# Designed miniproteins, single chains, continued (2), part 107

Each design is a single chain, and the fold is of that chain. pLDDT is the mean over its residues in the fold that is shown.

## One batch from the design tools (miniprotein)

Design m7972
Fold by ESMFold2-Fast:
Order: sequence, then structure tokens, then C-alpha cells
Structure m7972 (fold): chain A 67 residues (1-67)
Amino acid sequence: AAASRAEVERLTAEAVALARAGGPLEEVSKLFHRAHEAASRLPPEEAARLIAEAERRVLTAILDAQA
């Protein structure tokens, strides 16, 4: 559980950093997909919350990079 949570956070942080750097959206999407897979190993309520936060952070980073 703790390891999966740490993996979700690490993958989310990598996706956010890549998005902020204007990196390929395909690679950002792959990192987000891996975070979703890691989250699937957590309780459903926690997984849903973490993925919703990850999606918000990644989308914000993409929009911020385009400003």
C-alpha cells in the first residue's frame, strides 16, 4: 500500500515536470497511465482520490506551460 502510494506520487511528479518542460504529451500520458496502474493496487476510494488529484496537477502543468 505505502509503496504503491509512493509510486503514484513519483509518477505524477514526473508527469508534471515533463508537462511543465513542454515535453511530449505522449510521454506525459504514459506516465499518467503508469500512475493509474499503481493506484489500482490501492483501496478504490484512495485510488480514485489520488488519480483525480494527479489528473488535476498534470492538466494544470500543461496549461501553465502554454502560458
Scores: mean pLDDT 81

Design m7973
Fold by ESMFold2-Fast:
Structure m7973 (fold): chain A 97 residues (1-97)
Amino acid sequence: SKKLEVEILAAFALMTIALAKNALERGDYETAVELAEQALKIVKEFAEMSGDKDLGEKAIETLEKAIQAARDGNAPEAISYLDKAGELVAEAARKAL
């Protein structure tokens, strides 16, 4: 089921985003960047399957901003973008159901 695949990808994306936030909160910027890049890969697959291109593109752009903020050492900004990306993924998943 396409709906089940969308749900699974959304769940993995949200979990990986949460792990990236936890890494930033403990000052582990390298792990946070790696996890955010993994979340970006999952969200790109999710965007193709979800059918909501606008929400998918916004989530991708927001994750790219989170990665850049983390690379710049700006944990508060990176966490804010990770939270926004998670909200966009959750909204797109709800619309796909």
Scores: mean pLDDT 86

Design m7974
Fold by ESMFold2-Fast:
Structure m7974 (fold): chain A 71 residues (1-71)
Amino acid sequence: AQALRDAVIAYLDQLIEKMREELPSLSPEEQEKAEKRIAVLEETRARVEKAESEEELYQILAETEKRLLAI
């Protein structure tokens, strides 16, 4: 559980950093969508950090996927 949580947090941190790095090269409309995606990922990171079980981790990730697809 600890190793999985740490791996997910590390992945989210890398993804958020990469998205922020690419942000200035996007159009204003794509920047707005990217900012919304970054906000969802940052919220997900905070939830993952507080997760107490693998089942909770999987639920958080599934909700995040649905939210990202809606953007």
Scores: mean pLDDT 83

Design m7976
Fold by ESMFold2-Fast:
Structure m7976 (fold): chain A 88 residues (1-88)
Amino acid sequence: MTDEQIEKDARNDIESARELIEEARRLVEDPSTSEREKAVKLTAAAISIIGAEFLASLIKDEEKRKELLKEVEELRREWEEVRRRDLE
């Protein structure tokens, strides 16, 4: 794969993770949401974050790699925040 294709795929996974985190946040804030629905959405978000991290790590351009890994780390922190809120 080219760096351009890897970057595109990584950005797609980042976007997917962001959307899934926002969906999980809405579910956590809704008292009628089942534990299973919250768990499924949080798990899907975690998988997208892992995928994005893996793809970003393959980018040969150091600056682009650092940029995307920083975005992944920010998403991971946001995911941990949503999970922590669900547990409280």
Scores: mean pLDDT 84

Design m7977
Fold by ESMFold2-Fast:
Structure m7977 (fold): chain A 70 residues (1-70)
Amino acid sequence: MAEEVAERVKELLTPIVGQELADAVAEYVKKRLEKEGLNPAFVTAVMLRAIGAVLDGKVEEEIERLKKEL
């Protein structure tokens, strides 16, 4: 369940945000879903924030933020 959602997030984001950020988002989503259960609004918000980080040139900052929240 959480693993399957995280894998799907990684597949969808990798071509848009790159491997490193997609992996960080997938790990963050997985750990959050394992603790709190599935929240589609949360998953969507995290994915949109990752895309926004690419557009703003802040990929490294978003990776650091996600790792800090783990």
Scores: mean pLDDT 81

Design m7978
Fold by ESMFold2-Fast:
Formats: structure tokens, C-alpha cells, sequence
Structure m7978 (fold): chain A 68 residues (1-68)
């Protein structure tokens, strides 16, 4: 999955009426299942940018893990 594919997928979810909370919950399930981790990370980033404080914390934690 490319960055463009990920952005398209997340935008489709937003266009379908998915809230920041719903994006975060779906991303958590993807991480637990070990599926589409890049997509899950982007969904968390978008939820965080929409003002979800839990998504912001998870994004910071995932960014730290990826850099170390």
C-alpha cells in the first residue's frame, strides 16, 4: 500500500461519515490484528489532527517506536 493509497482509503472513510473516534477505534483493531499497520497509523494521525487526545498520544507513541 502506497502513501497515496493510504490517503485515499482514509479520505473514503471520512467521506462515508466516519468520526475521529471511529477512525481511532478502527485503527486500534487493525493494530491488534497486525493488519495494514501503515493505514492504521495514518488513521490515528487523522484522528489526532481532528482533536482526539487519545489518538494524539497513540500517534506520538507509534512515532517514537518507529524512530527507535
Amino acid sequence: MTTDDINREVQAMIDAGMSAEQLLERAKKLIEEGKDLELAHRMILVAASRGNPEARRLHDELSEELQR
Scores: mean pLDDT 76

Design m7979
Fold by ESMFold2-Fast:
Structure m7979 (fold): chain A 80 residues (1-80)
Amino acid sequence: SLKEKVREKLLELADATLEYIHKLMEQRYYEKLINDPNLSEEEKKAYQEKVKELQAEMDRLFARIQELSAEYEKLVAELK
């Protein structure tokens, strides 16, 4: 059923979006930690590396979200 495919695609899109939001929140947390003037150089570097890793993961998730969104819109457009 086309309606079932729409629901499945919406759930995939929702899951990918939630993963993105969770990584964004984690990145914001580490960005806050980097602004602490009492951090050692080693701690600052570790948090900066974590922010970069999270950004790379978010970039991949964002690309997937865009693909899933396009597929979802196409399926919805097939509903007359």
Scores: mean pLDDT 87

Design m7980
Fold by ESMFold2-Fast:
Order: C-alpha cells, then structure tokens, then sequence
Structure m7980 (fold): chain A 83 residues (1-83)
C-alpha cells in the first residue's frame, strides 16, 4: 500500500502537469471546465497525502487513485478539445 501510494501519486502528478500544459491550447470555456476538474482531483490528492502522513496507507491510496482517475479523464477530454 505504501509503495503503491507513491507510484500512483507520481503518476497523478505527471498526468495533472500534462493536462495543464495541453489545456493552454484549448478555448477559455474548455480551460474553465478542465480547471474545475483538476481542482477536484488536487483536493482528493491533498486528502490522500494527509492520510499517508497519518499512516492510513490504504485510505490514502484510495484517495490518490480517485485523483488519478479524475486527472486521466480530464486529460482525455482536453485532448479531444485540442485535436
């Protein structure tokens, strides 16, 4: 769980950064929608990090997996909008 958390957290950061770069090419409307989803994912990632610091590794992993899913879905939507 601890090692899995770190791997998922690293992947979530990569996807979020890629989404942020790509959405700069999108329309203001798409940027606003993507920003709301990224903010949601960032909040879940922050909750996961807090749980990890508290030693609640399984709960931390679940929150970080939720954040990663939101970032991946957001990236997919942004890619469709800029392609």
Amino acid sequence: AEEEFLQVAQQAEKVALETGKLMEKASPEVQEKAKKKLDEGIQLAAEGAKLYEEGKYEEALQKMQQALKIFEETLKEVKKAVE
Scores: mean pLDDT 85

Design m7981
Fold by ESMFold2-Fast:
Order: structure tokens, then C-alpha cells, then sequence
Structure m7981 (fold): chain A 104 residues (1-104)
């Protein structure tokens, strides 16, 4: 169901957030790969949910997901790991808020 897929996306984002908070001193390359791995998993779940989602909601979640992977890559390549983590957590929170609003 749509609700089950959205709850799964929420769990995946929470797992990423918890891992980032637990590993603040990670190498930049590890941050890039971890964010990419989780973004790909979320994208696959969004693709499965897409026929049951409002198109505007889908686009907003996809835009935040793309920004999350892009900003993590750019900041991590500059050696700004903490700024990259903070930005990923901010964008993750935005997606979580969209999911919570849809499930209300």
C-alpha cells in the first residue's frame, strides 16, 4: 500500500540519519557512497509508490532527494563532512515532514 511504502521510506531515512549522527568523522568518500546507497533505495520505493501519490508531492520528495545526494557530494568533495551531514539531515527532515503530512 501507499502507507506501507511511505513508512518504509521514513524508516530508511531514519536509518541514514542515525548512521550520519553516529559517524561524524567519516571519510568524505564513505559519506558520498552511504548517501548514494540510501538515496537509490528511497528512489526505488518512491518509484513503487508513484502511481498512488499526488504528483506534486512526488516531485517535492524527488527534488529533496536529488538535492541531498548532490549537496552531500559537493560538500564532501570539498572536505566539508560536517556541513554535508548537516545538509543531508536538513533535507531528510523535509522529506520526513512531507511523509508525516501525507499520513495525517
Amino acid sequence: SKEELLLQIKRVLQELNDWLRANPDMPPEELIEKVKEYAEKINELLKQAAPQLDPKLLVRMLMHLIAMETEAYILAKQGKVQEAIDEVLRLSAAILELIDEELA
Scores: mean pLDDT 90

Design m7982
Fold by ESMFold2-Fast:
Parts: C-alpha cells; structure tokens; sequence
Structure m7982 (fold): chain A 70 residues (1-70)
C-alpha cells in the first residue's frame, strides 16, 4: 500500500537525519574552540537534522493512522 511505502521511506529519511545529527553533534564536541560563525553553522546543522527527524516521525504517524482507519 502507498501508506506502507511512505512509512518505509520516512523511516529511511529519519535514520539518515539521525546520522547527520550524530555527525554534527560530534563535530561540535570535537571543536570547542571553533569560531562563533563555525559554531553557529554547526548548531544550524543540528537544528535542521532535528527538524528532519520530527518531519519524518510525523509522516510515519500519519501513514500509520491511515492504515488503522482502512
């Protein structure tokens, strides 16, 4: 079903976003002496990854609700 396919795709995107979050957080941790501009860029990557995770989780929830109502 289309809803099941959307769940699989959203789960894949969530996993990719979680890996990006992990990388950005590790770079932030490894660079405590980064400039304010570099630190802001890393924080921006963290926030973007969190947003992508939330978006994927919402899509999974919506698709699961569609399956339950069918």
Amino acid sequence: SAAEERIKEAEKRKKEAEEELKKAMEELKENPNASPKETAKLIGRVLRAIGDIIEAELEIKKAKEEIEKA
Scores: mean pLDDT 84

Design m7983
Fold by ESMFold2-Fast:
Structure m7983 (fold): chain A 75 residues (1-75)
Amino acid sequence: SEEIDRLFEELRELLREILKLATDKELLLRAIALALELIGLEIERELGLISDEELLERLRELLEEARELLKEVKA
């Protein structure tokens, strides 16, 4: 799925940026938690434990949360 692969790549890039900018312990821990959730979704996908529909929904939710965290880190 092109959309799923795009969302994974977009999330990886956002989280990489957040992790580079986060100097506050709370923001850093939130970024790490999101990165771990993304890794979990990659594992679930590889093992066939999640449908493409459910994966898309969860990736979109993570993307919104990552975008909000990026705003907080840049503030």
Scores: mean pLDDT 88

Design m7984
Fold by ESMFold2-Fast:
Structure m7984 (fold): chain A 113 residues (1-113)
Amino acid sequence: MEELEKILKLLKEAVEHMRKALEAYQNGDYEKAVEHFEKAVEIAKKALGEDSPLVASAYVMLGRAYLKLGDYEKAVEAFEKALKIDPSNETARELLAEAYRKLGDEEKAEEVK
């Protein structure tokens, strides 16, 4: 019973960090968005495990924030982690291709479609 309450508390914290990250992203504060999305990923992994849809969604948003900051290598890592969890995520695949193009890796951009 205590473990279930612990998981619920972690889920609330992950959702709150996602909310704050999205608000920062919408306001153009991409550094703050990254900070909150990183915390959301870490907490969601602890609550639900690494392969949960919430973790995949958090990685997609983290990658988007990295793209806005020009941190293209970290954006690639985030989108690859999202696609490892959900290979059918077309948005993550398109964003991964964009990140590779920003890095000048046209071959990798074509490979991920």
Scores: mean pLDDT 87

Design m7986
Fold by ESMFold2-Fast:
Structure m7986 (fold): chain A 60 residues (1-60)
Amino acid sequence: MDLEKKIEELEKEIQKAAENKDYEKALKLLDELIKLYKEMGDEERAEHLELVKEEIEKLI
């Protein structure tokens, strides 16, 4: 599915941003990923990503 590929690309971009310590960019990309999972009805994954977002926020 196109959505599956979009999620994969976002995950790769988030990983690159985190590796570069660009946490503000990683947070923006995480917000997009969370939105996609919520649109899919995958609340469990969305909640997990919100926890990841909180961890990154502590680094800023």
Scores: mean pLDDT 80

Design m7987
Fold by ESMFold2-Fast:
Structure m7987 (fold): chain A 64 residues (1-64)
Amino acid sequence: PRLIALVGAPTKEEAEKIGKRALEEFGADEYLALPGATGAEGVALARRLSAETGALVGLAGVAA
């Protein structure tokens, strides 16, 4: 099974930094940067991706 990290942060640069850490620390296979996304938007996308792909989807760095 694939592990996808969804990374929310105020900027693309911050999201990419967190995403790279998710690949290294969580063993994620890939990450998707969501600059400016809310936690609710991240959760909604995680549910959708998990349902559509069968992958495990984790959330990292979601905005407060």
Scores: mean pLDDT 74

Design m7988
Fold by ESMFold2-Fast:
Structure m7988 (fold): chain A 60 residues (1-60)
Amino acid sequence: TKEYTTSDGSVTVEINGEKYIHLSEEQLALARELGIDSEVLTPEEVRELQDRLAERLGES
């Protein structure tokens, strides 16, 4: 497997060509506030999380 750390502090793990995002502890706390109880998210779930965080920050 390959592991990459992104600029936002999350870690991307690639297994058999499929990407999984492992959230930082701070991102996990925010995700749980939004009802997400997983430490490893698919790219689609990460996108949804980022969209919800942008809305909470009031950034249009």
Scores: mean pLDDT 64

Design m7989
Fold by ESMFold2-Fast:
Structure m7989 (fold): chain A 85 residues (1-85)
Amino acid sequence: SREELARRRERLERGLELAREADPNDPYVASLLMSLADVYAAEGRYEEALALYREALALLERTLGPDHPLTQRARAELARLEAAT
């Protein structure tokens, strides 16, 4: 439901704040950004979803490099979302 998505978004936003305070360079931050982007996309908020995926991709490229499987996955997800918009 839309209410379930809104509550999930709020929890992910709080989790992201805590993760960034602990270590902004942790790949876990990118995982939270991608999860939050998926919730925004499910809500039809595609511009916000794209921005979060781009932030996650930039973090993964910087911390794990462009050839890492997680970085490649984030890039593929971003491309899929861009094609759907």
Scores: mean pLDDT 87

Design m7990
Fold by ESMFold2-Fast:
Structure m7990 (fold): chain A 72 residues (1-72)
Amino acid sequence: MIEIRPRIGKTFETEEEARRIVESRGGRVLGTTNYLGGISVIRLEVPPEVAEEVREELLKNPLVVDARIIPP
């Protein structure tokens, strides 16, 4: 699993971009959690063999503040 943190106020745009990227690699969006202060975390499922490549691609996107691989 990959967790990404979008820029404050950019959760929807970031989820749409992340969906496009992960679905192209055989993954999917699992969900988004919204916290106080406009902080959100988007959770993504990707095949383990492409997880690092997808994480690096997500980090290149200016809407993404952080991207981490979370073990199952």
Scores: mean pLDDT 81

Design m7991
Fold by ESMFold2-Fast:
Structure m7991 (fold): chain A 67 residues (1-67)
Amino acid sequence: MESDDELLEKALEALARGDDEALREYLGQLSPDNPFARMLLALLEGDEEALREAVRALREEEEKEKK
């Protein structure tokens, strides 16, 4: 299995290139509870509500993870 981190990086590169086919393929291999994967999938599907929730989860995780 690929790591979520590697798949996320490839998904972001596909998004930057406008390659929605590759983006969908990498997102399908990510963990379904990964907030980055949910954010990118929501963006691809045009689900603004899911996108907002994923962004909130990412911001909350960043604040909680203070070292």
Scores: mean pLDDT 71

Design m7992
Fold by ESMFold2-Fast:
Structure m7992 (fold): chain A 56 residues (1-56)
Amino acid sequence: SVEELKKKRAELAAESAKVNADYQAGKITKEEYQKRMDEIRAEIEKVSDEIDKLLK
């Protein structure tokens, strides 16, 4: 459902914020930060595309 996809998008946004905080605190490497952020962005794009398809 669209509601489940919107919830997933919100969870990905929260994960992105945590990854940024962990990187700024020195808990993860620059390489891990870049990889995780790229993965999160790709998942957000996929979820947004699925929402768009369902609302069309």
Scores: mean pLDDT 83

Design m7993
Fold by ESMFold2-Fast:
Structure m7993 (fold): chain A 74 residues (1-74)
Amino acid sequence: MEEARELVRKAEEALKAGDYGEALGYARKAVELLSEEKAKIAIEEARKKAKELGGDAKGKALGALEGAKAGLEA
């Protein structure tokens, strides 16, 4: 859980720096460290957010990060 939180922080820093690919990578790694139930919540939320935010690299990274955060807080 702590490693997943650290990866979410790294994803936020990468987004802040404009490194959307790196942010997406860290967010996905964070989801992989979650329990199956939390990962399912993260994936469903990321899918919803990606549809809302658009399909560009920034939208995908933001959606994945918001999904990972939702999974962590579940």
Scores: mean pLDDT 78

Design m7994
Fold by ESMFold2-Fast:
Structure m7994 (fold): chain A 66 residues (1-66)
Amino acid sequence: SEEEIKEVKEKIEKLKKEIEELKKEIEKLKKEGASKEEIDKLKLEIEEIEGLIGILEGLESILKKK
């Protein structure tokens, strides 16, 4: 339904915003001389969120074809 597509779109937008905040935190940590391990942990979190966005974009595509 159109409502389900809208909900999926809103979730994708929220997750994209979360990635942008994590990218800002990584840049801040790099400037502060944080360890590679701390930076890599945040990068892994971004990869997990990007994976979830991919799943949701796949779901959006399926919902649009029904």
Scores: mean pLDDT 84

Design m7997
Fold by ESMFold2-Fast:
Structure m7997 (fold): chain A 78 residues (1-78)
Amino acid sequence: KIEELVEKLKELGAKEAAELIKKAYEAAKKGDIKKAEELLLKAADLAAQHIVETKNEELEKVAKEAIELVQEEIQKAK
């Protein structure tokens, strides 16, 4: 599921945000909560900037879904 969202974000032009989301998810799965939170915050900021620039509703939807999945993984690891 996360892999599909990351790929979709790359297709929509948010490549850097997508890579950071992937790394945040992997860090959360490994229990590195501090790193996961830092990467997620940076990814969210980059995604928000790109959404404002493009006004792309699909990008906003996909980014929110990916961020929520990483947040859920962080909560499970706490």
Scores: mean pLDDT 82

Design m7998
Fold by ESMFold2-Fast:
Structure m7998 (fold): chain A 100 residues (1-100)
Amino acid sequence: MDEEEAKKLFEEGEKYFKEGKYEKAIELYKELLEKFPESKLVDKARLNLGKAYYKLGKYDEAIEYAEPLLKSEDPEIRKGALELLIEVGVKELERAVAAV
């Protein structure tokens, strides 16, 4: 596996995420997962995918990427996934209340 190529895709995805270009960030993180599925960055890319979907209001997709990460060996990734799932739950509740 070329970890330097995976890192390049990851860093480019983070750049677009910081610029508010969430759809482009999603494209780059998905490319990382497709081309480098055994990279050390895979769990972090999945967490960032979940965060990008959350920013786009796509909460089902955010949950889909975040939930498996609760089983990650990396405690930072597990914490990030839990925090993201809590944020999704809060936004879903806010949306439900606002619709009534």
Scores: mean pLDDT 84

Design m7999
Fold by ESMFold2-Fast:
Structure m7999 (fold): chain A 90 residues (1-90)
Amino acid sequence: STIPPMSPEEIARVEELLERARSSEDLEEKLRALREAIRLLANSPHLDETVLRFAQEILDLLSTLPVTPEVEALEVAAAVVLSIAKRALK
């Protein structure tokens, strides 16, 4: 494969966004952080085990939030990223 794995800096950025989503008490701030994390993963050329792990962590976090159209849209987006990463690792 000619596609490199995620860099330590890219990994750190996603981890910072996930920590913001976990630690914030504001739903809008949580959703903003999760949306940005999904955007970074979806726009990344990397399809490694780290992307799969992050997509699963995002889905797990979204499952703890109130059921809203925005949360449902982010769950669909994260599930697509997870599906693409799983297929690439076969």
Scores: mean pLDDT 80

Design m8000
Fold by ESMFold2-Fast:
Structure m8000 (fold): chain A 69 residues (1-69)
Amino acid sequence: SHTHEEIRRLEEEVDRLLEEIEAERDPARIDELMRRVREKLRRLATLGAPATTITAYALRAVGAALERT
């Protein structure tokens, strides 16, 4: 399914952004990366990705950003 492939690509993109946030120390860059994560999570929700999956990614993103702030 095209939808399943798009969801998988978005999940891969979120994983890459989370790795960038974990390595980043500039607060302005962390803020920009967090905006990109939120945009991709909104798209995942629109495509019908499970709420548990979206919540898990959101919690990981917040955790990574808090450790770098």
Scores: mean pLDDT 84

